# Designed miniproteins, single chains, continued (2), part 45

Each design is a single chain, and the fold is of that chain. pLDDT is the mean over its residues in the fold that is shown.

## One batch from the design tools (miniprotein)

Design m5538
Fold by ESMFold2-Fast:
Structure m5538 (fold): chain A 81 residues (1-81)
Amino acid sequence: SIRDLSDEEQAEAAALAALVLSREGRYDALLGVLDKMREQLADRPAVVAFLDELRAIVEAHRDDVERLEAAVRALLQRFLA
């Protein structure tokens, strides 16, 4: 179950989904995954904040995969610090 993962593992899973699905141009699928994760993890405020920032990055950088990837990596590095 997704709820059995640590906050760090949840953030890494969401970041990986963003990197893979953005490369495929599957933005609607990616936003759906992030929305479902947020709904399932609503009781975990650190992960919710990460998912909200990740969603904003995806929406801001849909037309620039390189910038999206750099922003996703930077967000994950800040979360894991």
Scores: mean pLDDT 85

Design m5539
Fold by ESMFold2-Fast:
Structure m5539 (fold): chain A 50 residues (1-50)
Amino acid sequence: ATTHTVEVPESEKEKIAKELNIPESMLKVGDEITVTEPGKDSTKYVIVEE
């Protein structure tokens, strides 16, 4: 299976946190969140510092 990696700037982590129903305070620079849905490729979100 193919895993797509998406880099998320720290300034946009709130948007990803809301989408994944996770408190923004739980996400920090260097964290990786992998989302796997039935019938889709896995997506790995990496919180990056700018």
Scores: mean pLDDT 75

Design m5540
Fold by ESMFold2-Fast:
Structure m5540 (fold): chain A 65 residues (1-65)
Amino acid sequence: SDEEIEAILDEINDLGVRGVVEGASQEVVDRIAAIAKEVEQLKKEGKLTLEKARAALAEARALLA
């Protein structure tokens, strides 16, 4: 659903903030920012599906694991 995609985008952005606050490496911070930018671009193009959003979230979560 649209609401679920928005919640996922919010979580990816929160993971980016968490990485900075918790002192993750610049490489990790930059990668999460790149993931956020990619999903935002897909959303602007009307191509962001729930499956793509979930895949992006899983990648961002793994970077901070």
Scores: mean pLDDT 85

Design m5541
Fold by ESMFold2-Fast:
Structure m5541 (fold): chain A 97 residues (1-97)
Amino acid sequence: SPLERMIALVEELIKLVEEAIRRGEVSPEERERMLALLGEIQRLATELGLEELARLAADLATQVARLPDLSPAEQREALEAMLTQARAMLARLRELA
């Protein structure tokens, strides 16, 4: 189902963000994967009429796109905030399932 697909995409995003926090860095490949996941989540959320989730995915994509322009300390803070937001998104999706 599209909802189960979104759950899987958000779980993959959470794993990538957790690994980036643990390593203290985000590779270009990891950033591209995060953006691809968020784009697919936004598309599916829009298709299902889940406007709040689509908006959250768009906001997270904006944050990911800004990561290369941030200092290491700012990147860590941004990644921790993104992790909190992604976990909230996962909780909302699980309530809908």
Scores: mean pLDDT 89

Design m5542
Fold by ESMFold2-Fast:
Structure m5542 (fold): chain A 142 residues (1-142)
Amino acid sequence: SAAPRVTIVVASRSGGLIGLAETIAEKLRERGFEVELVQVETREQLPAALERAGRSDVVVLLADGNDMEGVELAIELAERLVRERPDLPVLLVAYGKEGSPGVEKLKEFAERHGLTFLTIDGSPEDIDELVRTIEALAEAHR
């Protein structure tokens, strides 16, 4: 049987956030998912990221709530996905504290478009909740 495919888009130049995405990807692979990691640092990379994300069963857009450039890139990619692939589950994930400007901007965008939204602090408990949420979205899409 074909494994469900997840694309994790890291909208950041941060090595720490990339490392967190790699940890999430490894946990998903252990659960039978095929996972692609895509880094987006600039607007010029958005078309390629959109094409790669569109080949998956679930898209995870990960941004650092303290990095407004990364937050804006994640939102622009999410807007394109909602417009071009309205059937595709998109999970917006904010690294940071609830109430910070970047986290709130991602949350407000998700609520406006009916997207699933999570905040994470990098703890094992938050990562496990994120993995379970991805599994639920993939199952609902099948």
Scores: mean pLDDT 88

Design m5543
Fold by ESMFold2-Fast:
Structure m5543 (fold): chain A 61 residues (1-61)
Amino acid sequence: SAAEQAVLDEAIRENRKKVDEITAEGEKEGLSRDELLTRIGKANQEIAAEYQARLAALASA
């Protein structure tokens, strides 16, 4: 549906923005590649969980 597509588009945009933010901040802090990947992975899991819940709510409405 259009509503589901909008949620997916928002998730992709939010994920990209968050990865860019973490990368920039990590570069500024001098984080290792492994530390950056850990932070990115955690953020990706949190965003995925949030948007999975939103998609489930749309399917139930």
Scores: mean pLDDT 83

Design m5544
Fold by ESMFold2-Fast:
Structure m5544 (fold): chain A 58 residues (1-58)
Amino acid sequence: SPRRDQIRRIIGQASRAVVQGDQQSLDSYIDRLERFSNDPSVDDDWRSRIRHRVSRFR
């Protein structure tokens, strides 16, 4: 789905920001991921996966 593709893209961008030491971009991507994790239109399993990934970026 387009939303799952967007979430996967943002996770990829967040992982790249970690490798590059780009804290400002990482914080922006974490904020976007947290918004998806609070969006009831996103599947519960995907919201849980997002929360787990965000915890690993912190």
Scores: mean pLDDT 83

Design m5545
Fold by ESMFold2-Fast:
Structure m5545 (fold): chain A 74 residues (1-74)
Amino acid sequence: SMEEARAQLAALERLVAALVAAARASGDPTLIELADQLEALLREMRAAVEAGDLARFRELSHRLGQLMDEVLAL
């Protein structure tokens, strides 16, 4: 549902903000690049939620999960 999508997005935005802050503090170009990609993806997810596009939100959520796995594998 869109209500669940909004709640998920809010939780992800808080988590990603912490990861972005840590990446920038590290000075590691690879981590900073991945953090920038996470922020860009969250902006697209926010736009999907605002448009009521649940299918697009699900697609973007899957892509976010893949990117998060890459970050955690570093």
Scores: mean pLDDT 83

Design m5546
Fold by ESMFold2-Fast:
Formats: sequence, structure tokens, C-alpha cells
Structure m5546 (fold): chain A 91 residues (1-91)
Amino acid sequence: EEIEKKIKAFVESVEKFVDYLKENMTPEEIKKYAQEIIKNIDFIQKRLEEKGTLTENRKKALEALKEFSQLVIEDTYSREKIEEIAKKFFE
């Protein structure tokens, strides 16, 4: 189905990105980068809300990125957890 294809593509893209981070950055640098992303997400969400442009899709995207960034900070990344985040975003 269309949604399953999108979830699979998302999971594969995220897995490749995390592998890239782990190969090119220290755990300390990855954690700091993820913390900065969470801060930026909170800022973007507030700005979109103030402008009245915080659509359901944008809200889901920001929430998914925040949940993913938290998994990176905690080093609890797994295919299963990414699939759960993707399902929330696409469903």
C-alpha cells in the first residue's frame, strides 16, 4: 500500500542517516547535534503557531523529528522505534 511504501522509505532513509552520523561523529557530537535540533523544533513550532500555519501535517512532522532526536540522544535508536514514529506521522 502507499502508506507502507512511505513508511519503508522513511525508515531506510533514517537508518542511512544514523549510520552516517555514527561513522562520522563522536557520541558526544551526535548528542549535542540532536539537542540543538530539539531546540530548533520548539522554535519553529512556536513560530508556525503564531502565524496560524501550524497544519496537522507540519505538527506531525515536527513531533516525529523531536521523538527521533530524543532516541538519538538516549542512543535507543532501533528500526522498530523508527517504524512506530513513522506510523504516527503517516497515519
Scores: mean pLDDT 75

Design m5547
Fold by ESMFold2-Fast:
Structure m5547 (fold): chain A 71 residues (1-71)
Amino acid sequence: SMEKQIESEIKEALALMKKSVAMMTEDPKEIEEVKKELEETAEELEKAGAEESAARIREAVEELEKKLKEL
């Protein structure tokens, strides 16, 4: 199960990098696309049992949603 843990950690790291880039943009379409990708990643992590990683991605989704409301 070490491989599954590493895969989950990599997915989390990549998703958080995408979120960070999206937080620096003012393009609503780009932010919305990243938000959808993160929502899909969180669902995949939840199905894999990586609940902590999924929770962190869900928080990132909420931050992107707040940014969209500010634009």
Scores: mean pLDDT 84

Design m5548
Fold by ESMFold2-Fast:
Structure m5548 (fold): chain A 70 residues (1-70)
Amino acid sequence: SEEEVKEIEELMKEQFEKFKELIEEGYDPKELLEEMEIILEDAKKYLSPEQQKIVDEYLEKMKEFAEKYS
């Protein structure tokens, strides 16, 4: 449903903000990105196609952010 899509978008936005905070705190951007990719790819198995697209969008944002700090 549209509500479930909105909920996953809000969750992914919060995860992206936390991802940025951890990198600013000195966590390795590549190691953190690899861990997030593993977790989120596994989680996608239980999501609708619309929810999977939102996860993919935020994974791309995380990748772009990590590359700037590599």
Scores: mean pLDDT 83

Design m5549
Fold by ESMFold2-Fast:
Structure m5549 (fold): chain A 100 residues (1-100)
Amino acid sequence: GITEKIAELIEKIKKLPPEEKLKIQERLFEALEQLSEEDAVKLLRILAELGDDVEKIASLPEEVQKAYLALLEALYNLEPVEKIVEKMKALIKAYEESLK
């Protein structure tokens, strides 16, 4: 299922060499700089809540899980900053709609 794909991708990221992890971190921070302060804070809170907590991720609506997977895939593949920003905004939207 989608939760298993997220868990597998998180494990792949954890097993990357330090240099490759740093590239992902740098791309994440570059994309965060393109967000408004409000959206950057929202995203950081979501990322801190979800992280590698598979049980928490599994408890969320499928739309949130899909958005999180898409963001993680974009980061893992070092996609262009503009695409990562789009995935970040999609995750914020899906997460906030889940609180309704």
Scores: mean pLDDT 88

Design m5550
Fold by ESMFold2-Fast:
Structure m5550 (fold): chain A 97 residues (1-97)
Amino acid sequence: ASFSTTVTVEAGEVLIAKAVGSPAPTLSWLVDGAARGRQAVGTVGDTTYAFLFVEAEMAGTHTVTQVVSGAPGTYQVSLLRGGDLAAAPVASATVTV
């Protein structure tokens, strides 16, 4: 399953996808439909965080996709900017696996 949105990013930014579910899902990033950029993923409790590190050549407007995998179920997925995790999400969706 997947969730896509359009974002404008600057070099050196970090995008964070956050997904909550039990058990916690696996997340990965696609940029314009391809696996690109430096990525990291970690899980704490029932929450998975996937980080996309924006390299210089990735600056600009792109379609970013969170690929959600794991146990069958419904997961709340949010896209955040790494500089402010308390701010409202750039985008969010409910994703069914």
Scores: mean pLDDT 76

Design m5551
Fold by ESMFold2-Fast:
Structure m5551 (fold): chain A 74 residues (1-74)
Amino acid sequence: SDSVSVKQAEQIVKNLQEVLEEEKDPALKEEIQKKLNYAQEDLETLRQTTDTEKEVAAVLSIIGDEEDVKLLLK
C-alpha cells in the first residue's frame, strides 16, 4: 500500500481546513469548502480501500480538476 498517498491526502485536508478558517470572503469559503469535501471523501475512500487503483484515483481527485474527478468516480 502506498502510505505516501494517504499522508498526502491527510496533509491536503489539513491545509484546506486551515485556509478555510483564515478566509473571510464567503464566495472563496464556499469554493474551499467544496475542495475540502472532495479531499475528505477521497481520504476516507483511500483509508477504506487499500488497492493501488483506488489510491491513484483518490490522489488524482484531490490534485486534479473537478470535472476529471467526476469521470474517475463513475
Scores: mean pLDDT 70

Design m5552
Fold by ESMFold2-Fast:
Structure m5552 (fold): chain A 90 residues (1-90)
Amino acid sequence: SREEIKKKLIEQLKRLGIPEEEAERLAEELVEGLDEEKLKKLKEFLEKGPVSEVELLRLLKEIGREDLAKEVFKLLVERGVKELKEAVLK
């Protein structure tokens, strides 16, 4: 179902370090905006297990959601910058 796909996507986004609020928003926008064929592609992608950042960004672009790919990219960069700053300050 769309709800199950949304939950799996939220779990993957959170695993990649995206904040829960942003993960929920992105998953809702993506899942509600997709036709059944693109939803099937997303479901099959998520069923492969843990996804990499690169694989997720490529999928978002492939299914025509380059706008969301750019948002996810920004959030991943913000996470990485924060982690680097925390490592230097210790």
Scores: mean pLDDT 81

Design m5553
Fold by ESMFold2-Fast:
Structure m5553 (fold): chain A 94 residues (1-94)
Amino acid sequence: DILEAVKKANEALREGVEKGDIEKGVKEALEILKPFAEKAKTEEEKKEVLLAQAALSEATHKLLEGEEVEIETKEDLEELAERYRERVAAERAA
């Protein structure tokens, strides 16, 4: 369920970048994830939502840089989330 939502959110982000309206793309992506955030009651569910949010943040960054972003599997989400964490850590260390 959350993987399908993230795929749709990534499509919204891509469309936003293509049309020069990233703010609309981000808003649509947040709306897609909102039900999952509201339903997350266990630590595991909360971690899945945080992972999805981190992955979409990194996807937004890559799309703005002109890179293609495809999210097909849970491993794709984990890779994007890890890259997001690395980038944030590097920015804070500067």
Scores: mean pLDDT 79

Design m5554
Fold by ESMFold2-Fast:
Structure m5554 (fold): chain A 94 residues (1-94)
Amino acid sequence: GDETTEQSLKLEEEGRKKGGLPGYIEIAIEYVRRGDLDSALMALSLALHEALHRRYYEVADLINKAHRYIVLGDTEKALEYLEKALKKEKELLK
């Protein structure tokens, strides 16, 4: 496969090992901190899909805000919203 497909599969496996939705968010945070915004956006795509599947709409909204800030190159705001998404996900597990 192409690099995008292979990287997406690796992100999916690592996210599943870290609990799925929280794992994808944590992976996205790591990539944003490294400046690898393309990989961060792939991880967020997986996180968004999982959040919508679970009907965690507030988490999905925070992921969408983080996605917008990554596209704009505002990595500080992106990290803020990703950390808020991770915290909200933990609250919804109860």
Scores: mean pLDDT 82

Design m5555
Fold by ESMFold2-Fast:
Structure m5555 (fold): chain A 95 residues (1-95)
Amino acid sequence: MEISKEQQKKLIEELKELIEKLKKEKNLPEEEVEEALKALDELEKNGLSKTDINGAAMTLVYEKKYEKARELVPEEVVKKAIELLEKVKNGELPE
């Protein structure tokens, strides 16, 4: 299922806020933060692929922003992201 351009923009804004928060809390190098923000600007211009949407959903779920994830991406994608992160947490990664 496709998400609207407005939902894509809001998803990019949430990811930018997470990068800014991580910069402050974990003292991320400025170069890495700038590269991440440029990558998000490029994704906003070109539109998000299914892989980009999945990655964004996993990032929001990892940060426990479940309500934002459900607003901005399809519920099925959010559920799969939660399941994958639980498997990673339990050490049940497929080889």
Scores: mean pLDDT 73

Design m5556
Fold by ESMFold2-Fast:
Structure m5556 (fold): chain A 90 residues (1-90)
Amino acid sequence: MTVRVRITGLTRAQAERLASLLENEYGGRAEIVGDDEIVAELPLSPEEARRLARLLENDYGAEAELLGDDEIVARVTGEATHDLPGGPVY
């Protein structure tokens, strides 16, 4: 299943790191469409989509919403974040 992900409110460094994470960890395509926004298409299961939304909430302090089975929208508020994702990602 292909899940569309939109993430806003990032710094440039966070956007570059997260785009790389989404492509390398989830095997999809991620594009930086502005200074602080990512749009990605990822081959995720519904469980992986929920896990990604939770990662964005926990690591980036984002407000993440699942819109149906195939879309995630997240806005980073910066409350529980580091400048770069430094977790165990491949």
Scores: mean pLDDT 74

Design m5557
Fold by ESMFold2-Fast:
Structure m5557 (fold): chain A 90 residues (1-90)
Amino acid sequence: MEYAEEAKRYAELARNAKTGEEAGEYALKAGEAATKAVEAGDKEGAREAGRYATEAGVEAARKAGKNLEALSKGIGGALAGIGAEFEGEL
């Protein structure tokens, strides 16, 4: 599952990021990987990638503080992750 592994790497990068801005960027990339899994029809990969994208988004939101760009990116990653998880379970 290429996209799930990609999303997992970005979730790990978001968790280890020193700033909310970096975590937000990684959350968006994890969300993109989850969306690609959905587009490929990989239900298992979409579910797994979606979970990692949601985790990355939560990490970005926690680290965002007053950085609205980081918060926006974190929310975007989390929403893409949630959407991919739902599509992977349907």
Scores: mean pLDDT 80

Design m5558
Fold by ESMFold2-Fast:
Structure m5558 (fold): chain A 100 residues (1-100)
Amino acid sequence: SKEEEILKEIEKLIEQAKKSEDIEEQKKLLREIKLKIEELVRLLLEKEKDPEKQEKIRKIYEEIVELLDKAAEALENNDKEALRKYLEEILELVKKLVEE
């Protein structure tokens, strides 16, 4: 599905961000991850007709946005361990979006 294709793109971007030692590259990758997640959420919301399921999607997206902000803060603080932790948590929430 299109959603599964976008998920694979997000997984690749997250792995690239985790492996990168360049802060500017990591910032660029984090921006690309955010844009791909926004695209995924839009597609899921356009497809979903159940208001309760739409609200669940929005709630998970809000959690992802908070984690993206924390990841950006970890980058500014050069905290590689915190960045990796937040990227892993983002990936798990994105997988949950596609599976629900």
Scores: mean pLDDT 88

Design m5559
Fold by ESMFold2-Fast:
Structure m5559 (fold): chain A 120 residues (1-120)
Amino acid sequence: SLSILLVNAPQYKAALESAGHTVTVKEIEDVTKEELASHDVVVVDRDSISDEEAFEKFLKKALNLGVPVILAQKKKVLDVDLEHLLKKLYFEAIGNSLQERVEKVLKIIEEIEKIKKKYK
């Protein structure tokens, strides 16, 4: 099990807790560097965040801390430069339905958990 921070993403809480993870829900404005550092992975509802500058600052904080970020969104955005910079810590869970995005988030979290197990 992992400790997961949900950013503007309360709709993922029940599924992640049912999978055995510990979940904290925050709005992007309330996320501190300390809160980010205390979690194994962050899941963001990208579609709920209209402030591009706030989003980029948030991703930079997570990247600097080495915290993996999963962006849950309905459609892929053409943020190729941002995606390139975050390549090793950036994951996308794209789907039109909440159910599809939840399934993809869970699958990505399983892969992150496997990676973390290599660090003893």
Scores: mean pLDDT 79

Design m5560
Fold by ESMFold2-Fast:
Structure m5560 (fold): chain A 100 residues (1-100)
Amino acid sequence: MEEERRALEEAEKAFRAGDLRTAQRILLRMMGVDEATLESMTDEELELAATAASGLLGARVENLSSPVQPDPAASAEAVLAAMEEMKKRFEEMGKKLEKR
C-alpha cells in the first residue's frame, strides 16, 4: 500500500532530477517486473514499458482516490529508503554509462 506511493514519489523525484532510467525502472518494479529483467532491458524497451505502466498507474490512482494516512515513523523510514534508492540508482546509471 505505502510501497505504491513511495515508488511513485521516487519516480517523480527521478524525473525531476533528469534520471529517466531510474524513474522508468521504479515504475516497472511497481508493475512486478524483476530487477534482473530491468537490467537486461534497453533504454527503448524501458521507455515503452514505463509509458504503459505510467498510464495504468495514473488511472488506478485516480480510481482509488484513497486518503493519505501518514504514520510519522513509517513516513520517515520511507523517505530515507527513497533517498538511498535514488543514490544507488544514480551510481548504477553512471556505471552503465562507462560501458562501451
Scores: mean pLDDT 58

Design m5561
Fold by ESMFold2-Fast:
Structure m5561 (fold): chain A 61 residues (1-61)
Amino acid sequence: SPEQRRLEEEIRELERRAQELSDRLLEAVRNGAPDSEILAIAREIVAVNDEIARLREQLAA
């Protein structure tokens, strides 16, 4: 369905975002970024993964 395809596309975009954030987290740690910056990126990763889980539940219904 168009709704199912939209959800799948949104999940793919969020998965790419999660990968980008993971790469940024690794670079921030390697470069000795402030704890506040590292924690901000980590919180963003959690939020994106929570949204992916929510959309996957919608897709499975």
Scores: mean pLDDT 89

Design m5562
Fold by ESMFold2-Fast:
Structure m5562 (fold): chain A 70 residues (1-70)
Amino acid sequence: MKMAAVLVTTEPGKAREVAEALSSVPGTVAVHIVDDTTVGVLTERSAVDDVVETARSVPGVTDVVVTDQP
């Protein structure tokens, strides 16, 4: 597998801000706002660390989980 999914949990009302930040990361394939506290990111495996680091740097992020599936 050449891709990974990252699930980001946010405080309510922060999902859009997080999604916007993550969409700018090189290697990000898709960003999907699941609800007002959850953002799903599909990324190239080589970009996983950059996506995780970017997500953790955004205020209001409470958890970041990397998985091989969405």
Scores: mean pLDDT 79

Design m5563
Fold by ESMFold2-Fast:
Structure m5563 (fold): chain A 92 residues (1-92)
Amino acid sequence: MDEEIIELIGRALEETDDPHLAATLMGLLILVRMDAPDEVIVRTLEKAVRLAEEQGDERTLRILLEIADLLIERGVERAKPIRERIREALKR
């Protein structure tokens, strides 16, 4: 169980005021705790990123970027396109 990723998801949950983003982040938290397949984790992270982009929530996007970076460090190569998407969103 990756405590660093879990803590970052918790921080993202505290930052967001959007109920859809909060529900998606709660789903991501459960999937990470259950050691779900990389594809499922990455797809849920991608949904969270889309919702944060729609809200212009730069603080949550920065936390999602840290989550993507940690996933890549853990060998989740599928998170690389998500990381680049977040970087582009933050440039505005």
Scores: mean pLDDT 85

Design m5564
Fold by ESMFold2-Fast:
Structure m5564 (fold): chain A 63 residues (1-63)
Amino acid sequence: SELEKFIKELEEQIKADEERLKTLSGVNRRVGEWELSRLRFALEQVKKAKTLEDAKKAYEKYT
C-alpha cells in the first residue's frame, strides 16, 4: 500500500541518517542527533496512522 511505502521510505531515510551521523563530530554530530531524535518520534506517530493522509499530517506536525 502507499501507506506502507511511505513508512518504509521514512525508515530508510532514518537508517541513512544514522550512517551519516557516524561520520560527524562535535556540534554537527549533536545537531544530527537532535534531528534524528525528531525523525524517530515522527516515525512512531506516522506508524499510528490508519491512512496515508493521516501519516503525512503526522509527519508534517512532528518534523
Scores: mean pLDDT 85

Design m5565
Fold by ESMFold2-Fast:
Structure m5565 (fold): chain A 119 residues (1-119)
Amino acid sequence: SMELEEDIAEGVAEVALAVLQTLATSKRKKPSDELIEEMKKRIEELKKKAETGDGEAQLKLAFLNLGLAIDYYLRGDFEEAKKYLQESIEAAQKAIEQGVYPEVAQGVLELAQKLLEKI
């Protein structure tokens, strides 16, 4: 049902945020500058592909921007995390408009929106 699907999406976002908060406060190795710069380079490559009409590039951008937002969140950089969550939302919306795996793109959109509201 739609209610169950919405409740599951909300529960996943809440669990994801709780896990991220635990990881951010842990003494475990945080994402490296090298990893962050590699992700940024991949995002720029995908932006160029999206300009040529590659519809899957928007969905890939949505996922990579979400991942980069999580990396910044784990480093305690909440302003950069918010920025990349917004980029993820925009890319997911474009993927939906292009009909690229719209159910998957909708899931990314909802997760990014819920995380943005809680950060």
Scores: mean pLDDT 77

Design m5566
Fold by ESMFold2-Fast:
Structure m5566 (fold): chain A 92 residues (1-92)
Amino acid sequence: NLLTLSEELVDEAKKRGLKVEGMEEPLADHLNFAIYRVRYGKEIDVSEELKYLSDKVKDLAVYAVEKARERFGVSLNVNEAAYIALHFQAAE
């Protein structure tokens, strides 16, 4: 369930000190599109942005990638991880 994953990620972000109230539905929508792009070979290029993110946000993006792999069997690439991280960067 994408909403359950999104809720888990938002709760983890809160535990790490990020102010992410109300991100559950937008994050679930983003995860749905990220999984769709991976499954159908459509890529985005935002890898350069990853190097400007805080370590806290980068670690959370890695956590999100691992949870998506565990729950849906999909391997999100570094570009999708960076895009997820950008959503959390605004909340720091």
Scores: mean pLDDT 71

Design m5567
Fold by ESMFold2-Fast:
Structure m5567 (fold): chain A 77 residues (1-77)
Amino acid sequence: MEEARELIQKASELLGEAIRTKDEEKMNEAVELFREAQKIDPELAESFKEALKYQIEQLKDINPEAAELLRKFVEKL
């Protein structure tokens, strides 16, 4: 449980950096970390995926570029 949470936390930090810096390598790293978390705790990972989908909806009108990047991340999961 805690290990999966740590992986999701690291993935979230890398995802935020990737969006800010437009770094595709960091985006791919975030995807891999999240996939490892999904293997350990699928329920927790699904909850965070739903939270990301909610963020996409909130960002659509404010920052459509960030919303699109978050959508691409979720689609890769």
Scores: mean pLDDT 80

Design m5568
Fold by ESMFold2-Fast:
Structure m5568 (fold): chain A 91 residues (1-91)
Amino acid sequence: MKLTIESRPDGSVVRTLENPEDAITELVAASVDSGALLPRVIKPVGETAVLTASTQTPDPETIVGAGVAVDAETGKIVASELDLRGTASPP
């Protein structure tokens, strides 16, 4: 299943995740300036829900993302990662 949710307009992003084979990833939009997390939709598949938090700047676009895998029953984090990417600017 594909998953798309909308985030806050203060720098949080709308993300679309294509139909993965094994898991559903939930989006948790985070504000880089405050570290605040936005509300998220939890759709666990099996025993684990994958939560991704990301923000995006307007121009040039820079994405700062954080992903956590959470046990669907207990809500405990079982894995985490941080993803940083940006657009190179010309001189």
Scores: mean pLDDT 38

Design m5569
Fold by ESMFold2-Fast:
Structure m5569 (fold): chain A 98 residues (1-98)
Amino acid sequence: MEEIERLLEELERKAKELIELAKKDAEEKGVEGVAKELIALAEAAVEEAREGNAAGLLAYADRLEAVVEENKEKLSEETVEAAKETVRAARELARALE
């Protein structure tokens, strides 16, 4: 079934959008530390997903959600929304990998 492939492609697309927006926030809002952490978490989630590691994917999704929630006032609304979409896609894929 191509469902896992489709969900992986969606996660990769959403993570890429988040990474681009986080880089923009680092330049425009001076939130380099937070942006670097969001980028690292998004990249780690995609790597776990590519390896079929549902547990690792969920752990990184949970950390990404926590970092975004704690720093939402420092980030653009677009970055916050992209992070939420990335977390959603990661959790959907993790459930499909079981």
Scores: mean pLDDT 86

Design m5570
Fold by ESMFold2-Fast:
Structure m5570 (fold): chain A 76 residues (1-76)
Amino acid sequence: DLEKIKKELEELLKLAETEDLSIEEAIGIALRAIGLQFEAGLLEGEPSGEKTEAGKLGEEAIKAALEKIKEKEGEV
């Protein structure tokens, strides 16, 4: 269900933007978002409007989580 994947990715993006996020939590969010992206990609080979939208949400969630990880590592 692409709509369900999209909603989960939106929630992950919101979590990834949380300021009090730990490195472990950020890694978990990134891995979950990557998993959802692969699941959505494996359902169909061709790009579509809904798939493109879900893809953007997943990329944004992964990017936000990775930026949190880099920020935390930079403080060490």
Scores: mean pLDDT 69

Design m5571
Fold by ESMFold2-Fast:
Structure m5571 (fold): chain A 68 residues (1-68)
Amino acid sequence: SEIEFVQRSLEISDKRLNKETRKKILQMYEEGYSIKEISQKTGLSVKTVVEYIVYYKNFKEAILELLN
């Protein structure tokens, strides 16, 4: 199910990222910071930042689809 996929994706992210770091990544992304700038400010690799943003976008799309 989509809920299980989202929950597993968050659990995988959680092993490397705490809640504060995840919130900071999303906030900076929404503010228009580049992935490279987010990587430098959070101390995470570019790959980790990209993976988290992709998971976030997929989660957002699933929520929007459920609302329609």
Scores: mean pLDDT 67

